# Designed miniproteins, single chains, continued (3), part 19

Each design is a single chain, and the fold is of that chain. pLDDT is the mean over its residues in the fold that is shown.

## One batch from the design tools (miniprotein)

Design m8632
Fold by ESMFold2-Fast:
Formats: C-alpha cells, structure tokens, sequence
Structure m8632 (fold): chain A 90 residues (1-90)
C-alpha cells in the first residue's frame, strides 16, 4: 500500500537526514542542543511533508504551495518524497 511504502521511505529519509544534519552542524559549529532539536523534529517534518504531498494530489492545496512549504526544509528529502508519492498515487 502507498501508506506502508511511504512509512518505509520516511524511515530511510529520517536516517539520511539525521546524518546530514549532524555533519553540517558540526562543520558550522552549531550548538549540540540545536543539532539534537533538529534531529528530534525529523519525524514531524517528514510526516508533514508526506501529508502535504497527499493533499497536493487530492487538490486540497496547490502543488506549488506544497512545494513552497517543503522547500523551507532539505530539498533532497522533498524531491525524493514528491516523486515517490506522485508515482504511487497514479
């Protein structure tokens, strides 16, 4: 099912994003507390991203609006998730 596949994708993206946040945070001397807070927010972020993509497909919000909101977050996560959701919902 789409939901099961999105949950698996969400888990994979969460791990990758955590690594990127840790590496970039260390490189830029971001306080550990802020790095940990961003990592803890990943599940909420990815669930919001998936919800926005589903809403885009159901026309509850425009695809452009969903893209704009998600682009405030890491672009790679957005692009991969969007493509996957679009293919699954056809």
Amino acid sequence: SVLEELEKLNEELSKKLSEEIRENGKKNNVPLEEIEAEIEAIPVYLNTLLDLQIRSQTEEISEEEAERLIKEKPKEVYEKTKKRVEEELK
Scores: mean pLDDT 61

Design m8633
Fold by ESMFold2-Fast:
Structure m8633 (fold): chain A 74 residues (1-74)
Amino acid sequence: VVELSEAAVAGLEIAEELDEESLRTLARSMEKELGLPEREVESREELMEAVRELLLRFGKRVVEELGVPTVAVE
């Protein structure tokens, strides 16, 4: 368990609202930014875990690029 920045928390809230395809796209984009190969995942749960890990690593940078303040879980 790690403390999340506000940026990472907002990113996770976005991710929880996304469908599987959107989560896959988000994970892919972050992996590409990190220079990592595309992860082979088949389920939303695996995608959510991947996104969480990537958001923890790139919290503030991701917020600046994705405009995370637009995230609303309603």
Scores: mean pLDDT 62

Design m8634
Fold by ESMFold2-Fast:
Structure m8634 (fold): chain A 84 residues (1-84)
Amino acid sequence: MEEIKKELEEVLKKALEKRLKENPDTPQEEIERALKLIEKYARETAEYLASLSKEELEELLANMDESAELSKLIRPIIEKKKES
């Protein structure tokens, strides 16, 4: 669980850093809010993924919206968890 949470936080934080480079004038309060949301999402998602069987993980991957940016970021983490 902790490993998945860490990987999710790292991936989402890198996505945030890329967005901030494109928008250098982003308010500090907005950045702090985004970081808190990333931490919460990573924790809740890691707990959810840890509760799923291999078959449930495969079903989740099959039903994910491949066009969604968030789905693109977390798909590799779910695939890695399925193989473990």
Scores: mean pLDDT 75

Design m8635
Fold by ESMFold2-Fast:
Order: C-alpha cells, then structure tokens, then sequence
Structure m8635 (fold): chain A 91 residues (1-91)
C-alpha cells in the first residue's frame, strides 16, 4: 500500500502533503482517503495521457470524470464533488 502510494505520487509529480490536502478538501464534499485520491488521479492520467496537475490536465480531467461516470465507476454526484475539490485545490 505504501509502496503503491509512493509510486502513484511519483507518477503524478505530486507530494504526499499535496495528496493529503486534496483528500481533505474532497472530504468536504465526499468521504475519501489520500490513497483513493491518488488512485483516482492515476486513473485520470491513464485515461488522458496528461498529468492532472499540468495546465492541460484540468480540462483532460473533466473529460476523464465524464468517462468514469459513463462506465459506472463513480456517480455524477461524486464527479461534481471531485471537480469542486480540484477547483478549490487549484485556487
């Protein structure tokens, strides 16, 4: 679990503190963990080929969230919560 989280953080170019802060922000809208957030971001990266924290990544992440809803992996309400958390984190 720890090795997997570390590998995901290195892939995304994000620190553990940043993923914990994003998870805390998302918890205002939807209960989650730092690991779940890192895994979700890795899914977005895998679907788009773009790091979610790059300048092109925000728009790509929105498309990936739509895809995840269509596949039944997350609900529309969860996708909205994630979008709001990403916008709050970027501000």
Amino acid sequence: AEETLDALLKLLGISREQVEALAETLNKYLPTTPYSVALLLAWIYGLTGVNPFSEDGVEAAKKALDYLVEQGLISPEEAEAIRKALEDFAA
Scores: mean pLDDT 70

Design m8636
Fold by ESMFold2-Fast:
Structure m8636 (fold): chain A 73 residues (1-73)
Amino acid sequence: SVEKLLERAKELEPVNPGMSDRLRITAANVLYLQGKYEEAAEIYLELAKKYESAGDTDRAKAYRELAERIREE
């Protein structure tokens, strides 16, 4: 369930941000395979905002570009 993946990602964010991000990416990929492109893109945009706030501009840009590409499907 995408909902359960996102719930667990939220729980893990303060203690294991790497696993949290991995679960969010998994949820986005499941949504993409289901044809839910806007929902998948929103997850990547949230990851982009997170990395932008952390000063990781390269990863933020990569996730933003991926979200834009998904929206063009």
Scores: mean pLDDT 86

Design m8637
Fold by ESMFold2-Fast:
Structure m8637 (fold): chain A 109 residues (1-109)
Amino acid sequence: SIREEAIKMLERFAEEFEYYARVAEKRGDFGTAELLRETSRYLRQVADQSRTATDQQLKTLLQNQVKYLRQVRQEIEENHKDNPLAPYIISAIDLAISELRVLIKRIEA
């Protein structure tokens, strides 16, 4: 189902951001690590909420997640650009936004 695909996708992205958070922390960039851990936790919360969501609720959850990821992307560009992982993190966020938007469109169909 679209809901199961959304949950798997959100959990996959959460795991990816946790990975980048661990790498940032090992490099002594605790600010980037905390931002990415917070992002991962929010993705997992949305995945959990998605388990009992109606299609309309799921669409709203995913739309809000896209907005949140855009804010995280902006924060990385403004305040974390000196981290050599920043281009990879931004690419991961852009991919997440793109894939979530495809799911939103499929729910609308």
Scores: mean pLDDT 89

Design m8638
Fold by ESMFold2-Fast:
Structure m8638 (fold): chain A 60 residues (1-60)
Amino acid sequence: MNAALEAALHDAAKVAGLSREEVRRIVEEAVRQGWSARELAERLGIDETTARGLLEALRS
């Protein structure tokens, strides 16, 4: 794991009211299902830029 991914997970978890592990699980599911950054942002209640960063970090 890289520091940027951990920071993005922490920020998303704080906004969503979830743990970092729960956010990671949701992002992994989003990657598997082909979700857009917008769809992930709506699911977690975060901004689309943060959602895009999470998807790219786990999709690569």
Scores: mean pLDDT 79

Design m8639
Fold by ESMFold2-Fast:
Structure m8639 (fold): chain A 106 residues (1-106)
Amino acid sequence: LENTKKTLENMSKEEIEKLLERAREQLAAADLSPVERELLETELELLEALREGAPLEEILELLRRRLRLRRELVEERYREGKLSEEEYEQALEKIEEEERRLRAIE
């Protein structure tokens, strides 16, 4: 619980700017699926909110949206044969753990 707040507080402005630049470059890629594009747009919005010191409630909503999109992307890649069954199960377990932690914060 306290760890999530500390992670957000400890992310440097330089690290946020570098992540923003990378996300913008990835959004320019012509081969992105709709889910991949939506996920990158959500990550950009989250990074900008963190940089601007947005309220925790806003950041939590963006984190929940990001997790939903990550789940959709994992399911899409598995259906397309881009992930092994082991990789799929491991990715879902990680997402479910992060979802559980966010729900506990409310």
Scores: mean pLDDT 75

Design m8640
Fold by ESMFold2-Fast:
Structure m8640 (fold): chain A 68 residues (1-68)
Amino acid sequence: MEEVMREAEGLFLGMKVAIEVIDKEGIDREKALKRAEEEAEKLGLDPEAARAGAEAMLAFFERVEKRK
């Protein structure tokens, strides 16, 4: 369970960071992904999991925008 919880923490952090970037600055993929990885590294979480979380949120918002 520890590995699953650690990955979940990383994913949730990435999602949170992506939402914050999108809300403040719009859909900026590179900035959101970079910030998610950096925040995960600072907290000792998996940066790949954080990137995955951020990517999922970015993909969701990008699809909503393209659908209009």
Scores: mean pLDDT 79

Design m8641
Fold by ESMFold2-Fast:
Structure m8641 (fold): chain A 103 residues (1-103)
Amino acid sequence: NQRNIDILNQLLSTLSRLRDQIPSDVSRSTGSGIRSIIRILGGNEVTDDDIRYIPDDLAQQIIDSARNGDLSGALQHILDYVSTQTDNQDLLDSISQARQQIS
């Protein structure tokens, strides 16, 4: 339990840092998607605006994993999604490092 909380806090910190590192030219929608995912993981109600920046299938996978207590799986889906939305090597390296921490 404590281990999962520590992983979640560490990865939320990493996601906040990754959000700041996303170039404006990559996608404003990607940044909005990350924000929406953070809200979902925080136990907030999902809105239509939150989902519009995340593919429906991915949003459902993240929600289902989080609700089942599989926070590591939910965070892996988030990191996988972000990695497909950018070609920034520094950001990709940060994502790979985050994946190592949740594996």
Scores: mean pLDDT 60

Design m8642
Fold by ESMFold2-Fast:
Structure m8642 (fold): chain A 82 residues (1-82)
Amino acid sequence: SELQKLELADSLLVAGEYDKALEIYVELLQSSNQEIRLAAVDGLKQLSKYAPQKTEEALKKALETEKDPAVRLAIEKILAEL
């Protein structure tokens, strides 16, 4: 399930497995569920403290396809701090 993937990504982030966490968060940004995409954006915000360049690249890519105003705003707020 997508919730189990979120839990796995969060666990990988805590374990310092930043590249693996990034891969899962990026996958979840493609979810049809807005709440899952928002949770992935929040995970990427936490990941940005450890992998700022890779997180910036992933978030900029996500903005190319994201249509939901709330998800777009969440991404733009993180990018403004990177």
Scores: mean pLDDT 90

Design m8643
Fold by ESMFold2-Fast:
Structure m8643 (fold): chain A 77 residues (1-77)
Amino acid sequence: SAELKKEIAKVVLEVLKEDKNVPEEELKKIEEAVKAEDWEGFMELVAEILKSLPEEERKKILTKVYERIKELYEKFS
């Protein structure tokens, strides 16, 4: 559903905002994609950011996102 996609995107954005190595300009682009409901653009921007980061930092971000999304699914199950 569109509501679930927005909640997932919000979680991803919040995790990326907590990471000091993610540029503020890239965060703004993600916020704009979420507001426009451009899920393809959102995914492309997130993938580009993750590719620009060291492997260890990517794993930390992905782990945090996974854990928070898992909690979301458990609440709706």
Scores: mean pLDDT 80

Design m8644
Fold by ESMFold2-Fast:
Structure m8644 (fold): chain A 73 residues (1-73)
Amino acid sequence: APSKEEFDAEVEVTLLEIKATIAERNGDYEEAIKYYEEGVKVAASHPSLADTAKILEEKVKEARKKLEQARAA
């Protein structure tokens, strides 16, 4: 079983990912980027979450692209 610290980190990352997804759906790309970046920071601090950190880094890149597109329109 994961340690309490690893479990707590997984829960925190999941909640941040949900918040980021809601913000992205609302067009709040700056807020979505903030939550994804916080998720990357937490996930990157735990080796068990390394794959999750990579996924969140890609989501940050995509949210930044959407923000740039929204600003250019």
Scores: mean pLDDT 83

Design m8645
Fold by ESMFold2-Fast:
Structure m8645 (fold): chain A 73 residues (1-73)
Amino acid sequence: MARIRELLERLHEKADELGRKAQEARQAGDLAKAREYLFEESRLTVLSMGLYLMIKYNIYDEKLIAKAEEAIA
């Protein structure tokens, strides 16, 4: 559980960085880049939700953990 919580923290940090980059791209008028950043942020959000459900229901999914670790690498 501690390892999964650390992954959640790192996923949230990376999602926050992508959200910031998306906002900067929007302010610059680059809607294409903003869309790419938002799409990647949404992918990290889905992974975070999966990890949260694993903690809530005490389910262990090795493949999901591996995908989350890959996403933050």
Scores: mean pLDDT 82

Design m8646
Fold by ESMFold2-Fast:
Structure m8646 (fold): chain A 97 residues (1-97)
Amino acid sequence: MPREGEEAARAAGEGVRRAGRSGTWEGGMEGMREAAEAATGALKSGDGEGARRAGEEAQREYERMEKEGANPVGRFGAGLGAGSALVAAGVAKAAGL
């Protein structure tokens, strides 16, 4: 797998985890932005595989966070981050990247 795709997936997963572990709205939103930027950055660089992997990793971390019973604020931020990453992944897939 390309190093770029691996980095995007890792950054998206870390963003979702950070959002979910946050006890504040601000921390949740920062994690959300990190996950979204990782997927969007891969998409903007033409790395469709990286965008798809970022979306999948963000979704997996969000599901894990739900299972762990993360607080509502953290879950909301994590959900937005995962959703944004999945949208970027969907765009890459639709564009044939």
Scores: mean pLDDT 71

Design m8647
Fold by ESMFold2-Fast:
Structure m8647 (fold): chain A 78 residues (1-78)
Amino acid sequence: SRQDELQRLLAEAGEIMRELMEAIRAGDRERAARLLDRLVDILGRILKLQGVPQERRDQLLAQFRAQLTAQIDQLLAA
């Protein structure tokens, strides 16, 4: 069902977030970048399941990627 798919995607996003925090703690910039790509892909799938139109999804995902990239860079610089 759509609800089961949403729960699966949310669980996957949680796992990616945990791995991303581990990569940041390790100073692994390349792994953090790959995990960010996976997180953005999962978020796009969640937005699609919620009925968000393509143009709006593209705008939101670009904004979210930019914000997360800046935050990750800040954490890796510390």
Scores: mean pLDDT 87

Design m8648
Fold by ESMFold2-Fast:
Parts: sequence; structure tokens; C-alpha cells
Structure m8648 (fold): chain A 67 residues (1-67)
Amino acid sequence: MEKILVLTTLSEEEQKEVEKKLKELYPDAEIEVIKVKNGKEALELAEKIKKEEPDVKVFLVGEFPIP
């Protein structure tokens, strides 16, 4: 089963909408939505996940200004 992680700064209501949309696109995938404080936290967590679990798909949803 494919695992999809969503890192987002969005509100809980917006997180529910994102999860619903991803479930429609990937009905057999395990979808986990993780709220992050900012883009730095999102990037640090994404790098950790890619190192530990390279087969997991990671999506960044929201505004993450990269310098």
C-alpha cells in the first residue's frame, strides 16, 4: 500500500479538504496529514522522511517561501 505524507501550514478545516481530495485520487493509499509551523520545519521533516523512508511520497501544501 502506497503511503502519502502531506506537510502543511493549513488550518484543520483545510487539512480535512486536502485529505478528502487525496483519498479521491489515491483511494488505496495511506494518507497522513501533518501540520508544520513553517517552511523550515517542513523541509527538515521532509529530509528526515526521505532518508528513513525513501519510498514515501511527501507533498508540501501551503505557502512555503524558500530563500
Scores: mean pLDDT 75

Design m8649
Fold by ESMFold2-Fast:
Structure m8649 (fold): chain A 65 residues (1-65)
Amino acid sequence: MLSEEQRRELSRKVSELINEALEGKISEDEAVERLGEWLDRNLPDMPQEVKDAVLRGLRDEIRRE
């Protein structure tokens, strides 16, 4: 399970990427790719199922606008 600090950092990164996508600075696909790379670098021990859920959540939030 993620620590409180890891959860907070992940939430911050997700919010940053959502804002950049909504501002038109990056595409939805680019935001998902950047988050995937960030997860692999910063949370390598996170199960793939959890990583996939996080990436899906980011995509869903961008689509809600």
Scores: mean pLDDT 80

Design m8650
Fold by ESMFold2-Fast:
Structure m8650 (fold): chain A 70 residues (1-70)
Amino acid sequence: SIEEIAEEVERLYGVPLSKAKKVARAAYDAAKEGGQLSAIKAALEVADELGIPREAGMYAGVLAYQEAQK
């Protein structure tokens, strides 16, 4: 779920849960519409806006794409 992705990002990167949820949701919505590259791009854009490390954004994008395939 989007919640599980956000919790994982918080756990691994120390990103506040509220910000992690925003990244995960944006990535998931993009994944549903355009696939993996769209998910990663959306995650990185939101991560940049919120001051989140690129690595955390990339990770969230990949997980959101995997979730969208279920």
Scores: mean pLDDT 84

Design m8651
Fold by ESMFold2-Fast:
Structure m8651 (fold): chain A 105 residues (1-105)
Amino acid sequence: SGKERLRALLREARRLAEAARDRLEAGDAEGARTALLGLAEVLREAAAEPAASPEVKELLRRGAELAEEAARRLEEDPEEGREYALEAVREILRLLDEAERLLEA
């Protein structure tokens, strides 16, 4: 069902966000960028799901934009982009927690 697919996409997004954080902490800017681009794609797919409410769609779109910007900054300057990317991942995980709560309400 659409709701089951949305839950699966949110679980995938969380795993990618955690992978991005781990790669950033390990100093792997390329691995982090790959994970962030994958995260943005999954978040955009989740935001397009008919089962997502308008509020959930907005949270997921914001997450995708944060992931895309973090990946762009890491591509331009891995050192300066790292701090931004870590904060972006923290915010994305918070947005995912809110989306999951709204989906179960």
Scores: mean pLDDT 91

Design m8652
Fold by ESMFold2-Fast:
Structure m8652 (fold): chain A 88 residues (1-88)
Amino acid sequence: LSRIAEKAGLSVATVRSFIESAKLSLGGKDPISGKPFSKELQEDYKTLVETGEKIEEKGEKELSDEEIDEAAEAIKNIRARSLALAAA
């Protein structure tokens, strides 16, 4: 998680929180609207879940730089959407 945290500019605890939230969200609906998440948001959640599973299976050191960058980008996208919703 430290490599993803460094790339995303976040703490390890924050990255872990995003992965856990993504895992819960992938199987559900938005609790506020009751509607399914957008396809783009679902793909970001899926990327984080898959990255988390790879870390648990083989450790973060076995991940490619591209996999780390994809996970960091997914977190940034999720945060940007949350901030945009809060600003509306």
Scores: mean pLDDT 72

Design m8653
Fold by ESMFold2-Fast:
Structure m8653 (fold): chain A 104 residues (1-104)
Amino acid sequence: SEMLRTRRLVTLVGASLTMARLNMRSLLEAGDEEGVRQTARALAADLERLLAENPDLPKDVRELLERVLATLRAAAEQDAESAVKAVDEAIELVAEHERKLLEE
């Protein structure tokens, strides 16, 4: 099912963001601000690859992932705290999308 494949991709993105947030918090507590920013850049690169490999994603999912990508890219070039906040925002955007799908 194309719907099931798309749902699994969104869930995978959410899981990747959550794992990155845990890693970024540990790096930030250790004073590794550049490591936090590199984690955000790596997430953005992985998401760009996912979008390129999945050209036939539904419009709402593509728009969600493109918004997440833009947020991560912008924040990664600022500071470590901005990068962490961007990941937290991205997690909430993905969670909101998944919540709406479960209500349908």
Scores: mean pLDDT 84

Design m8654
Fold by ESMFold2-Fast:
Structure m8654 (fold): chain A 75 residues (1-75)
Amino acid sequence: DEEYLEGARNSIAEAARAAELGHTEEAIKQLEEAIEYLEKSTELSEETRKKIIELFRKALELLKKGDVDGVLALA
């Protein structure tokens, strides 16, 4: 459970770094693809999957608003 959440936070931190380098559109695309993958996955518990998707959705909203500091706070 915690390992998957740590992996999710690392993905969010990477998205924030990409946005800092001006690659915000790429970061958004990567997180959207990750959410689609998780929605189709049966390997994780519903609880863990829901938590990760919620974190990624919050990161996406902040990325779309240009709030990189907010994205880093989720990591």
Scores: mean pLDDT 81

Design m8655
Fold by ESMFold2-Fast:
Structure m8655 (fold): chain A 104 residues (1-104)
Amino acid sequence: NAKAQYEQDIADFERRLKEAEDYVKKGLEYIKKALEYVDQGDFETAKKYLEKAIEYFEKAKDLVEGLLRQKVEGMIENVRKALEALDNKDFETAKKYLEEAIKL
């Protein structure tokens, strides 16, 4: 029955999209926590929260395709660039990349 398959495919798509949105929201919350720790000078804790943000964005990436996947890949890339900037003690560049990740 083509109708039953169509309804099942739509339900699966909607479930994956919602799960991906929840993972992106979690990743964004971890970026915000990392920014608080950067402002406090606790770069080790900030880096741990950014690593958790990447973990959640990778989970979201696995659930989406096309433009949404590209958007999540952009979030991951910006967080990785922020981690490199923190390792170089370039806190202004790190904040800029985290702000760009949040705006995606």
Scores: mean pLDDT 85

Design m8656
Fold by ESMFold2-Fast:
Structure m8656 (fold): chain A 80 residues (1-80)
Amino acid sequence: SSKLEQIFSEMKKILEEMKQTENVEEAEKLLKEFKKLASEAAELLEKTLDFEEYSKKMLELSKLFKEALEIYNQLREKSL
């Protein structure tokens, strides 16, 4: 599989781990790793000349990022 597909797979794995944790500090560490992978994915996508592939993968990246932030924010609210 492509490097980009491997990065998306790792990002989805981190999201599953974030959903299973009740610890804000653990979720923050997972979110930081997620952001590193998202940055790598964005750099790879910036180098593509295929607009349709770029658009499709950027949409997937955006959806995954929004989900990660939502999970983290919900967990933070529960800790108050």
Scores: mean pLDDT 84

Design m8657
Fold by ESMFold2-Fast:
Structure m8657 (fold): chain A 67 residues (1-67)
Amino acid sequence: SEMEKKLKEEAIKLGLEIAKKSSGSDRERIIKAALSVGKKLLEEGVPNEKASEISTEAARYVAEELA
């Protein structure tokens, strides 16, 4: 849905911002981004399965940007 698309776009944007502000290896920055995105989604009431899916997608996008 459009709402799901927006949620994913916001998650990716957050992940990129966290990765850019993070120190360490590319892998460490990706992990920090994924954890922060997942935590925020869970705190906002997104179900575990969907939060996992979206945070994984954000992590892949961050990995591609850092490559």
Scores: mean pLDDT 84

Design m8658
Fold by ESMFold2-Fast:
Structure m8658 (fold): chain A 73 residues (1-73)
Amino acid sequence: SMMEKALKELKKLYDGAEFTWGRSSNNIIAVNNMKKVGAPKKVIDLAQQVVDLNLAGKDASSEKEKALEEILK
């Protein structure tokens, strides 16, 4: 299903504080894949926060958990 595909991409997100361009690029790809499968806007917005926090070298575990809770409702 669309939600299963979105959940799979969401689970790939790196949500730790350690920045690398490889992790950031993979996060951006995962969010773009979630957009392509038509994930709900609220889930995409939370996943984008994970991307933005990683780019800033900040932990995003809370934002990833909120995205997972939202998609599993």
Scores: mean pLDDT 88

Design m8659
Fold by ESMFold2-Fast:
Structure m8659 (fold): chain A 74 residues (1-74)
Amino acid sequence: MREEALAEADRMFEGARIAVEALKGVDLSGQEVARLIGAGMAATPEEVDALAKQASGPLAEAYRRMAEELRRRS
């Protein structure tokens, strides 16, 4: 019950850390940053890869890095 919820929260926090790491060196708007962090917390690597295909430029690169890192650490 609570242990399962804490494991899910830890997975979400790890996704957020991966998103923050993908943002290092990328100049994005605050709205784009918030969306990327949200995707890291809640989206699957496949969903993040789909977001990368919809984006362009630095945002697309950040999403691709995040999807690769999520796959590597899961």
Scores: mean pLDDT 75

Design m8660
Fold by ESMFold2-Fast:
Structure m8660 (fold): chain A 96 residues (1-96)
Amino acid sequence: MTDLEKAVELYRKALEAVDQGRYDEAIKLFEEAIKIFEKNPEYAGFIIQAYLDLAAVYKKAGRLEEAQRYLDKAMEIARKYNPEMLPVVEAAKAEL
């Protein structure tokens, strides 16, 4: 299994855990996927999306400070690598 395939599988499992209300498990799975994506700058888009999904999970769990932190992280990566994603990150911050 490639690192990318492993990260995508972890991400898929994280989304399934969110759907089941298992937020702590989802957070762990997103964090594991992000660690793999961080190995390659070309995966910045995946990192931004993972931070957005992680922020949404923290919001659902009532953990707004952590949600804000991950949205700030998503904003920083978007500014450096994928500025076209800035509007979606800004929209997510407005919905907190």
Scores: mean pLDDT 85

Design m8661
Fold by ESMFold2-Fast:
Structure m8661 (fold): chain A 80 residues (1-80)
Amino acid sequence: SMSAEQRFWHDVGEVLLARGEVELAAEAFQKANPELPPPNIENLRAFAEDPAMAALKAAMLRRHAGTEAEAAAERLIAER
C-alpha cells in the first residue's frame, strides 16, 4: 500500500499528466514510487495526447480540484 506521502505525489502526477505536463508528471510519479525505475516519458506522452483519454483526464482534474495536490502541481508548473 502507498504511504500518504506517496499517494500525494501520485495525485500531483495525475494533475500534471492531465494538464499535459509530461516531464513534471514523470518526476512526481518517480517521487510517488522512488524504488521503481523512472516512468517512461514516451508512454506518459502517448496517454496525455490520446483523445480517447480526454474523459479520464477531465475526471482526474475534477477529483483533485481544490486539493493540496492541485496546488502543488500549479506551483511546479509556475516554477519551470
Scores: mean pLDDT 86

Design m8662
Fold by ESMFold2-Fast:
Structure m8662 (fold): chain A 84 residues (1-84)
Amino acid sequence: SSARERAYRQGFFAGGVLAATEGVEAARRRAEEALEEARRLYEAGELSEEELEQAEAAVRGALEGARLAEETGLSIEELHELAK
């Protein structure tokens, strides 16, 4: 599960940064688009189950990072520390 844990942390930072720079709605939309694309590629046989699970973890991270950025006004530096 270390790959899923890394994907979640990477998503958390990316989603938080996007929410801080472009707004929470933009961050949520990009996360939803990424999840739809991952599911489409999985159904097409282009992603393994493990790769889909990593994509889902990254999306969960991104949504949580975006939520935290919106609720707390955290800086990019503070979001980076939380993603470590």
Scores: mean pLDDT 83

Design m8663
Fold by ESMFold2-Fast:
Structure m8663 (fold): chain A 81 residues (1-81)
Amino acid sequence: GSHPPAVRIASEELAYALAALDPADRAGIEKVLQDFAAAHPDLSEDDRSYVINRTMVFLRSLSRPQDYLEYVEQQLKAVLG
């Protein structure tokens, strides 16, 4: 099914916030994800899966280090999965 517009917008804002960070800033990554989880405590399992997938698709479209991408994916699954 289609995800709510608010969930799609939230996934884009999360992706942009993560993309703005230094790839080595693990504390910044953790803070952004914790702030997102606190702002969206009632996401369904399907909505959380959508946010994780859309965020990773966007970040993989950028020229980011592989270790950064792996760390972000692990943290997304730990915090939102």
Scores: mean pLDDT 83

Design m8664
Fold by ESMFold2-Fast:
Formats: C-alpha cells, sequence, structure tokens
Structure m8664 (fold): chain A 69 residues (1-69)
C-alpha cells in the first residue's frame, strides 16, 4: 500500500469507529480501533512518525470514548 492508501484507510477506519461509538456498539468500535492501531504501525514502517503519532493519539481518544459506553 502507498502512504496515500494508508491515509485513506486511517480516515475511513476512524469514521467507522466513531459510527460504532454513536450506535453504542463498544465491541465493533474496539475492533476498528485495533485496525487503526495496525495502520499506525504501518506509518512507522514507512518512516512517517508524525502520521503514526496522529493515528495513535486518535486511538487513545477513541478508547477513552469507548470506556464511557
Amino acid sequence: ATLDDLKKMAKETIELARKAIEEGDADRARNYVGILRTIGYAFIAYGDFDLAQEVFDEVRELEEEIKKL
């Protein structure tokens, strides 16, 4: 995958995780957060530490929102 593919996947995965949170589906939201974390590691593998940090910060925010469900 290209960096642009990974950026698109990250954006779409964040949207799916937020939708699951809005629907009260904590298990589905956790699954999407797991995918998002994998994308974060992929950014590290590509040497883009700034994008990796942004993704991991989003993972942390989503996990805190899921805890409130």
Scores: mean pLDDT 87

Design m8665
Fold by ESMFold2-Fast:
Structure m8665 (fold): chain A 93 residues (1-93)
Amino acid sequence: SVEKLIEEIIEKNLSDEEIRELVESLSDEERRELGEVLLGKVEEIGPEALEKLLEKVAEKIRELARKKVPDEEAAKEVEILAIVTMIKILQEQ
């Protein structure tokens, strides 16, 4: 189901907002499974794609720390941002 979801997202070329809404609608377990599968696909693309992901994650962590967002809320925001970023990387392939 996760692989089929990824295919549907890529084929439909969803916007960042549409991807975010979809990811936010998933359970914590579904988001975790999706993130693991997406990370594997990004690693397969190569180090430049992985660096792009890590830079976006680091920027989001700095933003949330600057805004003094609680750790639990910050972790969820970072997870959502990482998944959205990975999907966008795959759409650009």
Scores: mean pLDDT 83

